# Ledger of designs, part 26: designed miniproteins, single chains, continued (3)

Each design is a single chain, and the fold is of that chain. pLDDT is the mean over its residues in the fold that is shown.

## One batch from the design tools (miniprotein)

Design m8877
Fold by ESMFold2-Fast:
Structure m8877 (fold): chain A 71 residues (1-71)
Amino acid sequence: PPPPPGRLRLRFTGPDGRTAEGEGQATEGGDATITVREGQVEVRGDFKEARGPLRSGDTESDVVFERTRLP
């Protein structure tokens, strides 16, 4: 079987400048489900080099996509 895609770690920056981190796993299609505290967010796109706003309900946060996998 193919190896797992690898862990994805996201940092969320709120309007007040506070940051929060969440973890999840990206699929080959670029989709990911990220859990932050008691919440869950679903993100779509290319996560190899992606940066941009992340939506959770009616809230947007700036996000930096980080991978913990070695090359």
Scores: mean pLDDT 47

Design m8878
Fold by ESMFold2-Fast:
Structure m8878 (fold): chain A 90 residues (1-90)
Amino acid sequence: SYKEELLKIYEKAKKEFEELEKNKEKLSNEEAEKKLQDLVDKTMSEINKLYDEAEEKGEVTDELVELAQKIKEEITNRSTELLEELKKKE
């Protein structure tokens, strides 16, 4: 189901955030910010692509819309928090 695929995208993103958070001290601020931006962009792209596929098939449900919005918000919030932590390293 599209919900299951969306949750898999989210689980993968969470693991990549955790790895970046663990390794942030080993990276330059520039490298860490680039990796963070690439992670966010990739994850948002995958969510949007999945949503577009569901829309083309007429399989968009209110639950899928709400779940996608919630995941995007959580990714954005976590990214913002990590970016603020990286800025404090200067």
Scores: mean pLDDT 83

Design m8879
Fold by ESMFold2-Fast:
Structure m8879 (fold): chain A 75 residues (1-75)
Amino acid sequence: MLTDEQVDALFAEADIDGDGTLTLEELKRFVRLVSGGRLTDEQAEEAARFLLKMADKDGDGTINKEELKAFLRSR
């Protein structure tokens, strides 16, 4: 599993606009970074949509860092 520090680093790399949240496209980037490039674009999009659906507690269509960390800890 990813450590909090690893999530912080990868989240920062995926968060293109630096607003502290990940959109679907930024979350797709995060998933690709976590997988070390092992996922296709289609697989990364599927995983990103799944994460957004499960971790987005606010229902705003984005994930903040704390929601992502909470989800990853539960797996």
Scores: mean pLDDT 73

Design m8880
Fold by ESMFold2-Fast:
Structure m8880 (fold): chain A 53 residues (1-53)
Amino acid sequence: MEEEKKKRYEELIKDAKARFPPGSPEYQEAIDKIKEAYEKGLSYSEMKAILNK
């Protein structure tokens, strides 16, 4: 389960890189929120919602 969470986290980071321009405020905000959610133990669905917002 922990290894799956790490893989899902890495996929969300890759998706953020594909969706937002590098170095943009939107990209940085998405990365920060994904990292915070992962560290707080939020579900994959909650982390994914951050990118789809």
Scores: mean pLDDT 72

Design m8881
Fold by ESMFold2-Fast:
Structure m8881 (fold): chain A 106 residues (1-106)
Amino acid sequence: SDEELQQKLIEAAKKAIEALKAGDFKKAREYLKKANKLSKVASATDEAIELLEEALELALEKGDFETAKLAAEAIRNLGLRMDDDVAKGTGAVLRAIGVLLDIESQ
């Protein structure tokens, strides 16, 4: 169900944040690869976007651009599928697009 996909996405994002805070970039990338795949099929929620935005900013702070790219792609995927509350996610989506452009130019 979509509810189960949403919960899996939230759990993956939370585990990625924990891994990033611990400096475990390998686990962080694994969890964000899972979140990225789920972001293509799960409905967007404010909680999922906020957690992915936290993961994005932590990855950028730590210089892990591969992990940052995965988080940014997940935010963009969710943003493209928002219908009713685009305004709440707009800042996170624009930030994610900016990160993806910066990574592609390097």
Scores: mean pLDDT 81

Design m8882
Fold by ESMFold2-Fast:
Structure m8882 (fold): chain A 94 residues (1-94)
Amino acid sequence: LEKKIEEYEKKAKEAKEKGDELTAEIYRGFAYSYLGDLYDSQKNYKEAIEYYKKAVDYYKKALELAEKQGEDDTTIAMLQIAISVNELAIKNLE
């Protein structure tokens, strides 16, 4: 999990530096989602919930950007699924 988090944080930074805000928000969502999973696996449920909520926020920003940019239905569907998965994780830990 830690190696994937570092990978996604790096990709988010690189995308932001290139002005690709959509890709940057997607990778931030991935990184926070994995942080949620990491803390959940350690039974740190409060921290896990906070990170899943951050992942949802970034995926919602990415979804708004994707819709504005006219991205394909696959990209929009993937973001909607990512939001739902993280929201379900929050519900299960509350």
Scores: mean pLDDT 85

Design m8883
Fold by ESMFold2-Fast:
Structure m8883 (fold): chain A 68 residues (1-68)
Amino acid sequence: SEEEAVEEFKKRLEEIKKKALEGKISKEEAIQQINDEVKKFVEENPNASDEAVNEVLRAMIEVLDEID
């Protein structure tokens, strides 16, 4: 479902955030991985609702702020 796709996306972003904060990957690598996950979500969910797209973008912004 769309809801499950959004939750799995958020889970993957939290894993990337954890790796960046623990120093396992660079900030640049984390940003690249986040961009790749967003691209993947859009490609796999071309008819995603505005609500789902907004949640994905909000999660991306939050994680990017937290690793900055």
Scores: mean pLDDT 86

Design m8884
Fold by ESMFold2-Fast:
Structure m8884 (fold): chain A 90 residues (1-90)
Amino acid sequence: SMEKLEKSKIIAQIIGLEILKTTLEEQLEALDELEENEKAGVKREDWSSLQKIVYADMVQKGMTPEEYKEELKKKIEEAEKKIKELEEKL
């Protein structure tokens, strides 16, 4: 049935967006942890792998922590909006 196939495609898109949203939320948490690490004097070698990746991406983009945080939040909100729109089609 084409209707069943179409619903399956929508479900697959929702799953992909939920994974993206979770990943972005984890990146946002890692960014907040980086600020606490700096206050606590934690050396970069002792940072988590995710913290190192997030920091490297932020630096490569030439963003401040505040700018990077706003970008992550915007992407999370965009993912949430798309999930809601797709759920309404089910």
Scores: mean pLDDT 89

Design m8885
Fold by ESMFold2-Fast:
Structure m8885 (fold): chain A 98 residues (1-98)
Amino acid sequence: LEEQLKEALERLAEYYGLLYGAASTDEGKPYYNSAEAAVRSAQRIEPGLAKDLEEAFERGKRLYAEKGKSLTPDQAYEAQGQANRSLQEAIGLYLKLK
């Protein structure tokens, strides 16, 4: 469970990094903004997870620096879906651990 939570947070960071890259375009910004809003909402609802979510967010920005630039709209849509799934997995695992 704890290792699965760490894995979900790492996957969230990776997709967040891709979405952060998409934010460089007007077309990609809405997907990034939506994913960011979801994480910030989760931080308010589950304060015990807030630090881990913030660390995943910052890790994502660093990962983007190594993985190149722009996503197509379809890729941004897919990345947002995967980020949301990873966020929900992290929340569910956290709730089982507390």
Scores: mean pLDDT 77

Design m8886
Fold by ESMFold2-Fast:
Formats: C-alpha cells, sequence, structure tokens
Structure m8886 (fold): chain A 77 residues (1-77)
C-alpha cells in the first residue's frame, strides 16, 4: 500500500512536469498530493474518476491525457 501510494506520487509529479494542459496539471496535482499523503484509497478513487472523465469526452485531447494519467495510477494501486 505505501509503495503503491509512492508510485502514484511519482506519476503525479511526472505529469505535472511534462504536461502543458492546466486541466491535466490539476488532476496530476491531486494525485501527487494523495500519493504523498499515503492515501492509496484516495489515489484509486481519483484514478477511476479520471478514466470516467476520458470516457465521457473521447474527442477531447485533454480528457484523453487525463484518462491515460488515471489508467497509469490505477495500474500502480
Amino acid sequence: MEEAAKRAEEIGREALEKSTSPAVKDAAQRIYEAGKAGDAEGVRSLGEALVETAEKYPDNPEAREIGELGRRVLEAV
């Protein structure tokens, strides 16, 4: 559980550094904060919400990037 939360912190940090989208950076910041706090359940809930957002807006590039972030987080927990 601690290792999964730490991996989510790393995923969030990388997305914050690499993304140019404010919406993706906001999602990445939330993941980073939950991971840093060791909140694996919160990380999982966030990941699921991000994937659902991408499914609702399949033609939106930002929503697709958010969905990719959510999937990477869910693979870590």
Scores: mean pLDDT 81

Design m8887
Fold by ESMFold2-Fast:
Structure m8887 (fold): chain A 119 residues (1-119)
Amino acid sequence: MIEEEVEELRRNLPALEEELARAEAAGDGDRAEALRLALELARRMIEAYERGDYKAIEEARQEALAELLIARAKKAIEAGKIEEAKEETEKWIEKEGLSKELKERIKKEIEKKIEELKK
């Protein structure tokens, strides 16, 4: 249920904030930025739920999902699973029906991470 999802987001916020602090301490600017965006989107989703604005919840959910997909893909790329990361991300994009803007953002971030790994 949506209430359970919002409560899970609230429970996970401290862990995401700790991961952000660790990424910043490690000098991992890309990871820190992704975590910062994930936290902001999660907070937006919680606030929209409290207002009963279901359209804003869905928009925030799609943006939060996009950031989570980017984070998961980057982790898989770091583990050397580049092709699997691309295939899994494309599968999730199609399954969840993400907007063209979000699709392009996800693809750009994945390609950026792949290029960083080649350097």
Scores: mean pLDDT 76

Design m8888
Fold by ESMFold2-Fast:
Structure m8888 (fold): chain A 99 residues (1-99)
Amino acid sequence: SAEELRQRYLEAFDRLVELYKANAPVEEIIRAMKELLDAVDALVKAHPDNKELLREAFSTYFGLSLLARKLYEETGNPEAKELADIAQKKALEYMEKYL
């Protein structure tokens, strides 16, 4: 449902923020980023004509791309690189469609 998708997105976002505040292990941060990426993807696909959500999705993808790239540069973790590449591609897609 729309309510479940929005709740999942908000919970995923809050979880990532809390892990950063707690200086959590990189693997936990990567898992939280993957969940946020999946949650925002599901939310925006369910609401393709909602311009406010599409702009929020762009911002989320862009933020995730920068964060994941930084983690890759710091750790060499291949999952972080994969996340950065996926999030960057989605950010560019949404920028071209919605900005």
Scores: mean pLDDT 86

Design m8889
Fold by ESMFold2-Fast:
Structure m8889 (fold): chain A 79 residues (1-79)
Amino acid sequence: MIEEKVEELKKKADEWEKKATEYQNLSAQFAREAVRAAEAGDKEKAAEYIKKMTQWHNKAVEYQKKADELRKKAEELEK
């Protein structure tokens, strides 16, 4: 039972860590899109992409924190 709980926590932490990486990659993509829009003279679209970049970066940080918390919980259960 405890071993199953530890495994579930580790699996969930891995899933959230993968999402954090995906969101960080998405943030980087929007940063590149913002540069492209600015170069094309579309200042409004560039600003929109910068906003999306910031939103996805913040989500990446949030999911990484959640992953770290689950890993700590798993470690505490393993003693």
Scores: mean pLDDT 84

Design m8890
Fold by ESMFold2-Fast:
Structure m8890 (fold): chain A 70 residues (1-70)
Amino acid sequence: SLEQIPGGKFTKDNKKIIDSIVKVLEQAGVSPELVERFRKWLEENPDATPGEIGRIVQEVLAEDRARRAA
């Protein structure tokens, strides 16, 4: 089974966490384009730490706010 990889970098649980964060961003009204950028970033950075993920979430939220203010 592929559910147990040394270092835990690729697990079934990572997909669930990603899906949960995406749903939260969608419910917060973040644009679909920015949600997709976040998802692609996670796919390109499968070794991302919770801190790095949090930083990108803040960047996505800041960009969404800037676009709405323009």
Scores: mean pLDDT 70

Design m8891
Fold by ESMFold2-Fast:
Structure m8891 (fold): chain A 68 residues (1-68)
Amino acid sequence: SMEEALAELERERERLLAEAREAGLSDKQIAQIETAYDVAIALLRETGQVAAARQLLEEIRRGLAEMV
């Protein structure tokens, strides 16, 4: 559901930001992660497009792995 997907994005945002800070990512990289999640959350809230939001989340996770 949209509500479950929204809660999952919010939890992943919090966990990923904590991991990024622990991994020593720059403030700029951390801000990029925050912005990407904010866009995904806004997309989900406005359109209800769960699949699109989850796809963006997967791309963010891959980006984090490349940055570290």
Scores: mean pLDDT 78

Design m8892
Fold by ESMFold2-Fast:
Structure m8892 (fold): chain A 76 residues (1-76)
Amino acid sequence: GDEMLKQRQQALEQKEQARRQGEELLRNPEVAEEARRETERRVRELDEQIDLLDMLANASSIKDRYEKQKEKELKD
């Protein structure tokens, strides 16, 4: 339902925010090498998760549009 779509969108937004925070840390030259390495790993993991969520959202949207169009054609 619509609630699942909203939850997925909120998760995407939260991950994008965390990614941006990671990028800001990486721009700080005073960040310890260990913290930088950990942040780079987290940013990469977030990028992969964001891509997967975006792909799933796009696939779900395409399916929903296809089903709505098909229902309209069957009623006409």
Scores: mean pLDDT 75

Design m8893
Fold by ESMFold2-Fast:
Structure m8893 (fold): chain A 77 residues (1-77)
Amino acid sequence: LSDEMLKEVHIAMLRMAASVAVLELRRAGKEEAAAEVRELADKAVEEIEATEDVEKAEEIARRAIREMRALVDRALA
């Protein structure tokens, strides 16, 4: 895989994780938290697109996925 393709993989994984989180929150009636997850994911995608460093892109994706999961856990507590 090229660095460009690998960045796209990280973006795709991040978007899928966000979609799952949004679905969980919406089913629980947590629309505001779902909006926060979408904003967090969108910001992370922009950061990945702005970097040329694949390792940095992976770090951004991993951080965002952890932050989204923590947000889901807090909203559903």
Scores: mean pLDDT 86

Design m8894
Fold by ESMFold2-Fast:
Structure m8894 (fold): chain A 77 residues (1-77)
Amino acid sequence: MDKVRERLKLVQSDPEVREIMTRALREMGKLYEAGGSIEELRAVADKALAQVPAEYQSAVRALFDEVLALLEEELKR
């Protein structure tokens, strides 16, 4: 459990991975504000994940899955 949190912090501290995630989250935010679907948001996350180095993909995928779950809950209230 603690190792997962530490890995998430490390992913955010890597400047290249952080930039990829920041851009993806920004685009997801724009789509969400424009009334985009969860499927469109997931497509943005998948494209960003493909750009992440293999060693970080599991941690980045987990972060995107959590963000998508939160946005899906907000859309349904």
Scores: mean pLDDT 74

Design m8895
Fold by ESMFold2-Fast:
Structure m8895 (fold): chain A 65 residues (1-65)
Amino acid sequence: DEVYEEMVAAGLPEELARRIVEDLKTQGYARLYGEEARMAAEKLAGSKLVEVVEGEGYTYVLRAG
């Protein structure tokens, strides 16, 4: 819930934020591509609750701590 609220506050679309939270719960990470990957990398880079790891054409979102 806190992670979802922080993602939406950071400017992510609610649908994307919910999908990321579900992936974090089910597999411990979210892997994004294309526009969603770019959006997460730019908007979540300063987050205290998640870590963002960029690759070529993708972005991983992980729980911080």
Scores: mean pLDDT 82

Design m8896
Fold by ESMFold2-Fast:
Order: C-alpha cells, then sequence, then structure tokens
Structure m8896 (fold): chain A 57 residues (1-57)
C-alpha cells in the first residue's frame, strides 16, 4: 500500500514537471526509503524554486 501510494505520488510529480522522465524511471527502479526521500526533496525543491523565481521577478 505504501509503495503503491508513493508510486502514484512520483507519477503526479512527473505530470507536474517536478521530476524529469529520467529521474522518474530511476526512482521507479530504485524504490528505497533513501530514493523516496531524494525524490521528495527534488520535487519540493523545484516547486519552491519555481515560486521563488516568480517572486524575485
Amino acid sequence: SMSEKLREKAREWLEKGLLTEEEYQYFMENQTPSSWTAASIIAIGREIDRELAEKKA
């Protein structure tokens, strides 16, 4: 259940452009706690960077 939920979250990040297709494929092949932490940091970081870029104008 947790793995399935995390796979769906990764797909959502891919669809939002917060993960590249290469990163998504790597992550789907390497589903460990460390990989999930890394994917989450990358996706959230890119979302924050997008917001900061808009704010910095």
Scores: mean pLDDT 76

Design m8897
Fold by ESMFold2-Fast:
Structure m8897 (fold): chain A 95 residues (1-95)
Amino acid sequence: SLSAQLHAEIEAAKGLDRAELEAAFREVLAATPDPERRRHLEVQYQASLALAEGRFDEAVALLEEAGRTDAAELLRALVEGREEEAQALIERAVA
């Protein structure tokens, strides 16, 4: 299934050295000539690293700085154990 393939790709990515991930990200940035898109990619990369490392408050702040207010609010609700609010936000995003 597509889900099983995606899960396998995520597990493979977890095995990569952080330096290799940073090098790959730097190549993507070098290939992105638009300064606004570069800033957006940098913020998203830092937010992803913070989330992966359990630095949830930092991830929320980075998402808010990127204008990703809905994503920041969802992450905050999940981290704070506000499960009902998190579910409502997910349902709103899918509707």
Scores: mean pLDDT 67

Design m8898
Fold by ESMFold2-Fast:
Structure m8898 (fold): chain A 64 residues (1-64)
Amino acid sequence: MSLEQVLAQVDARLEPLRPSVSPEVWEAARRAGHDKATEAIANGASGEQAVSEAVRAAAAVIAE
């Protein structure tokens, strides 16, 4: 899976949460997810692992 595909899957998984949080929180969560996905792929993680780690990082921002 390419980095672009990973980022698109992260966005798709976060999209249902967008209307339930403030725009600032959603953007912070999306940023955290994208940063984590990019880091995971750069470190040799699979695309599925990168998406999973990114969504977890984004969820942590929302939970704060």
Scores: mean pLDDT 81

Design m8899
Fold by ESMFold2-Fast:
Structure m8899 (fold): chain A 72 residues (1-72)
Amino acid sequence: GAAIGASVVAEMKKLGASEEDALRAAAEGIREAGGIVPEELTERALGDAMDALSAEQASRAARIAVERASKA
């Protein structure tokens, strides 16, 4: 849910990513996990998109997002 999206963004920011880089990384994670990326890149929209994923897909999206943010 939205709480999962917020947690992923917070973890990316702890890795030194900017808000914009964290949101883009979350969108990439959702896309690679087979989810639908929202038109707007906000914590709420990305959290809602993650809530639409299965638990396994959400975990995969979070892992990909954190990996992407650490390269940003």
Scores: mean pLDDT 73

Design m8900
Fold by ESMFold2-Fast:
Structure m8900 (fold): chain A 100 residues (1-100)
Amino acid sequence: KEFLDNLILSLGLNKEQYQILVRALEGDLSVVDELVKLINEGDYQTQVGILYLLILSGHKEILRAVLEKLDPEKVKDALEQVYPLITDEELRKIFEEKIK
């Protein structure tokens, strides 16, 4: 928990962005569009950090919905960086489709 809190704080998110991320980490599908925009418009460190946190959350449905809507041109490097952390076969296939 302390590691997750410190990682979220290190991303430099404002209050609204932080709340979007927290709701996403709880599996709230209603914030998917806002979260996708945050990732697409973020820098590399923000993209990697948010994707890593989504993977750690274990909410397969939200990670899938986010991955399907992400702009691969903007996030390919971040997706490649976090890809080795994916153990779910279905999610791994979606990552491979976006990276390759």
Scores: mean pLDDT 79

Design m8901
Fold by ESMFold2-Fast:
Structure m8901 (fold): chain A 96 residues (1-96)
Amino acid sequence: DPLTEELIKKLKELGVENPEEKAQAIDRLVTLANSGVEYLLTKEEIDLAEEALIKLAPVSDIPGLVYRDLKIAGREDVLSEETLKTLEKYHPELLK
C-alpha cells in the first residue's frame, strides 16, 4: 500500500516508535473514511493512529487529508477533540 510505505518512511525520519504499526493504524482510518462500509476500529488502533497523526501534523499534509476525508464521511468523531484541534491548527485550509 503506497500510503503505508510513505507513512512508515516519514515516521522513521521523525524517530517515532513502532512506525509500521502506527502507519497501519492510519491506513485503517483512511479505509474507514473511503470505504462507505461500516468499519469498527479498536481503541488501540485509534490511539496509535492519533499519536502518529499528531507527530506528523507539523511536517506532513497527510494528517490534514485524513481529517478532511473523515469529515466528508461524517466519521471525524472517531478522533479525540484534542487530536482534531491539533490537525486544524496545522492544516486549516484543508478543512474549509
Scores: mean pLDDT 78

Design m8902
Fold by ESMFold2-Fast:
Structure m8902 (fold): chain A 100 residues (1-100)
Amino acid sequence: SISSIDERELKESLALMFAGIFKSNPKPLETPLTPTEILGLYIWAKEHDPELYRAIEEALREHGLTLEDLYNADKDPEARAKAEAAGVKVRERVNKLLEE
């Protein structure tokens, strides 16, 4: 879980910056998402896109990841590797949603 409001606000600002760029020019994702980019889309989608939110949540669960694992990916190589694999699945699902 998020330990402080300042950390949450900073991470949400970076997350919303990525989501804002994606929303302003939505195009197929060519590379797997980083843990920070997954976190960004997850936070944004929770408020604005319930279908994308569920798709990301399912991808994280499929790889045995929690939201906390995304925050700690830089500290845990195993969590980072799982997050990279989840990023591939999130990319595939986002690209399919863009085709619809």
Scores: mean pLDDT 72

Design m8903
Fold by ESMFold2-Fast:
Structure m8903 (fold): chain A 120 residues (1-120)
Amino acid sequence: NTIQRQIEEGLRKLEGAIERLLSAIRFLAGTADKEKQEKMLSKIEEAQSQLSELRKNMKKAIQDSNYEQAKSYLDRMVATVKKLVEEAKELFPGKREYLDGLLKEIQELAQKIESLLEQG
């Protein structure tokens, strides 16, 4: 169960990185004109809803030692975050490098979890 504990720790770090990204995009939305703000806040709320469900499903899969299913949920979480980042980069082109940096951190944390899931 050392691998399971490492996966759970990795998930906590991933969840923290995702929350930092969502907070950063929400902050950028709040500094924009009304049209950009409404558009971006709508996309953030949709992504948060999807990520919340994927997170719950992934945690259940890990508890059940269904690591193949957990990997599938992880891949979908990363895809959801990547899509949100691309949408944010279109609305905030001056923040592309900053947003890519936050996405890279999430992708690196996800890769570490994926490697642990493959050992399980």
Scores: mean pLDDT 88

Design m8904
Fold by ESMFold2-Fast:
Structure m8904 (fold): chain A 79 residues (1-79)
Amino acid sequence: SMEELERELERAYREAYERAMEEFRTASEEEIRERLREHEERIRELRAEYAANPSLERAIRLAEEMAKVEAARERLAEL
C-alpha cells in the first residue's frame, strides 16, 4: 500500500539521518562540507534517474541521500 511505501521511505530517511548525524559528530567542518557536496551531487543524479524510471529502490536511495544532506547542513549550522 501507499502507506507502507511512505513508512519505508520515512524509516530509510530517519535511519540515514541518525547515522549521518553520528558520523558528523566527530568530523571536521572541512570533512562535513566535502560530504555535503558529494551528497548534493548524488541527489541530482538520483533525481534524474528517478524521474526517468521511478522505483522503490531509487526512492529509498534518494531519501537516504536527502537525509545525509539535511544532517550535514544542520551540523554545519552548529559550528
Scores: mean pLDDT 88

Design m8905
Fold by ESMFold2-Fast:
Structure m8905 (fold): chain A 92 residues (1-92)
Amino acid sequence: SALEAQVEELKKRLQEEKGLSEEQAEALAELARAQAELAALVDRYGISPELEARLEARLAPLEAQDLTDLEVQRRAIEVLREAIAEVRAAAA
């Protein structure tokens, strides 16, 4: 539920971002897709408390960052993709 709250908060921030460049808009769309995939995997497979704590620690720094910055967006996408891979590996 804490991880779900982090994903929901990031989704709200993405929805509030407007007037972005084409590259920033594309990066935000990719972030939104990665967030949706992570949320769906967590809902489908569940995760251990240990994995949840690790994912929360990885996502927490993103909450304080400017998501209109393209480099921040790219780093956030990488972090989410790594989180997705970890959930998939734990589910196997």
Scores: mean pLDDT 72

Design m8906
Fold by ESMFold2-Fast:
Structure m8906 (fold): chain A 84 residues (1-84)
Amino acid sequence: SPEQIAQLSNLIEEKAQEYFGVPFEQLPPENRERVQLFQSLVLQGNRTKEEIVQETQLPQDFVEAILQEAQSNEDLAPLVERIQ
């Protein structure tokens, strides 16, 4: 839903800022593209966690932290349940 997309986007951008130490809009374009790809792959729900790491080239710990936080959120949990 649009609400789930917005909530996921906000979570990912917040975690990216925590991980990289700068606001999302100040990240290099290459890193922003990787983070946006990660969001798209989560929303598609047809990738494993390992495939997401491989396709995005994002750190595994960063991807795992976001998926774990999403699992504890009742609105986002259904999205990440599809990720094996």
Scores: mean pLDDT 81

Design m8907
Fold by ESMFold2-Fast:
Structure m8907 (fold): chain A 111 residues (1-111)
Amino acid sequence: APPFRLRYLRVEYKEENGTYTFSVEVEAEAPDGSRARGRGEVKVTKNEDGSWTVEAKIEVEAERDGRRSRGRYELKNGKKTEKLPDDPLARYVYELLKEMMESFIEDAKAK
């Protein structure tokens, strides 16, 4: 991928009653000035039986060269639905959010 630049990154972490919530908002820019925006949220909950419940969602959108690209990821009740963005800038934001989300899930389960 071309060298994309992060323009904005906001991360919010919350721990409450055995639920860990991670929220992230990202904006990235391509050298041509095109932008992609993404939002991710993951909730990790420890169940009474000692298992973990994970709910996650990612939404990304980019407009580049007059085309709009969207991507979505959702994990709920063990069911995954995923739509990969076709645009490289949107895909970059999507993969970044997915990596951050997976890292958070591992960290939350280690606590």
Scores: mean pLDDT 82

Design m8908
Fold by ESMFold2-Fast:
Structure m8908 (fold): chain A 105 residues (1-105)
Amino acid sequence: SMGSQISAAKQQIERMLGRILLDAQMVESGEITREEMAKRIREELERLIKASEGLPKDIQDLVREMAKKIEQLVEEWLADPSITPTQLLNEIGLVALDTYKKLEA
């Protein structure tokens, strides 16, 4: 069903956000670099896009749009050392929330 497919997309996005939260904490503690976190986010976005391939085109397009916006945030974060990992996570969370609203429309 469409509701089941939307739930699957949301669950995949939620898993990605959880991994990014852990990575943000690891950057703040000095366990990984900003560059390593950026690499991991990009790998999560590729995983998310691949996982969406079996979903309706409208859902795939929303996932790809979200991924593009998150990639832009990561580029801006890497260019500006004054932006904290927690601030990046918050902005990514807002993009995900906007995507959730569009999926439910």
Scores: mean pLDDT 89

Design m8909
Fold by ESMFold2-Fast:
Structure m8909 (fold): chain A 69 residues (1-69)
Amino acid sequence: SDEITKLKKQIEQVVRQELKTGDVLVANADIGVLVGQLAKLIHKETGIPLEEAQKIASEIALAIQKKVL
């Protein structure tokens, strides 16, 4: 969905900003919030249990981080 795509883009922006500033603690906190929002959207749109949606959201965020790094 557009909302999921927007959240993925926001995670990528936070990771890219971390690369510029070196502020790992701020980036990790911001990513945590976005992962939580992504998990809720996956749960809402797919009906997958929230616990599974949280795992999927974390994997998506990790994949974005690895792609940017």
Scores: mean pLDDT 78

Design m8910
Fold by ESMFold2-Fast:
Structure m8910 (fold): chain A 96 residues (1-96)
Amino acid sequence: ALIIFTDSDGEVVVSVLEDIDEETVPLLVEAAEEAKKRNAKLVILIGRGVRVSPEARATLVRLAKEIDLVLINHDDSPEMLALAAEVEAAGGTVER
């Protein structure tokens, strides 16, 4: 499931505790639109063991080109490291 909230600094934060699939991609897009309206960062916290579908991966890379996106990745899996590299190449910020 996604937990979406606005922190005290006005950043839009998405905490990802379960796999990101076709049902969760629209929620990521809504969070990104909220971040745009606030002129704020979109911060995505990815928990360990989370799997990201190809559609969700493409969406995250696209959002990194369009908005100020921060990906906080605590998963050392090859798939998550590859996603983090793609997000960074697209103009996103990656933290551990």
Scores: mean pLDDT 80

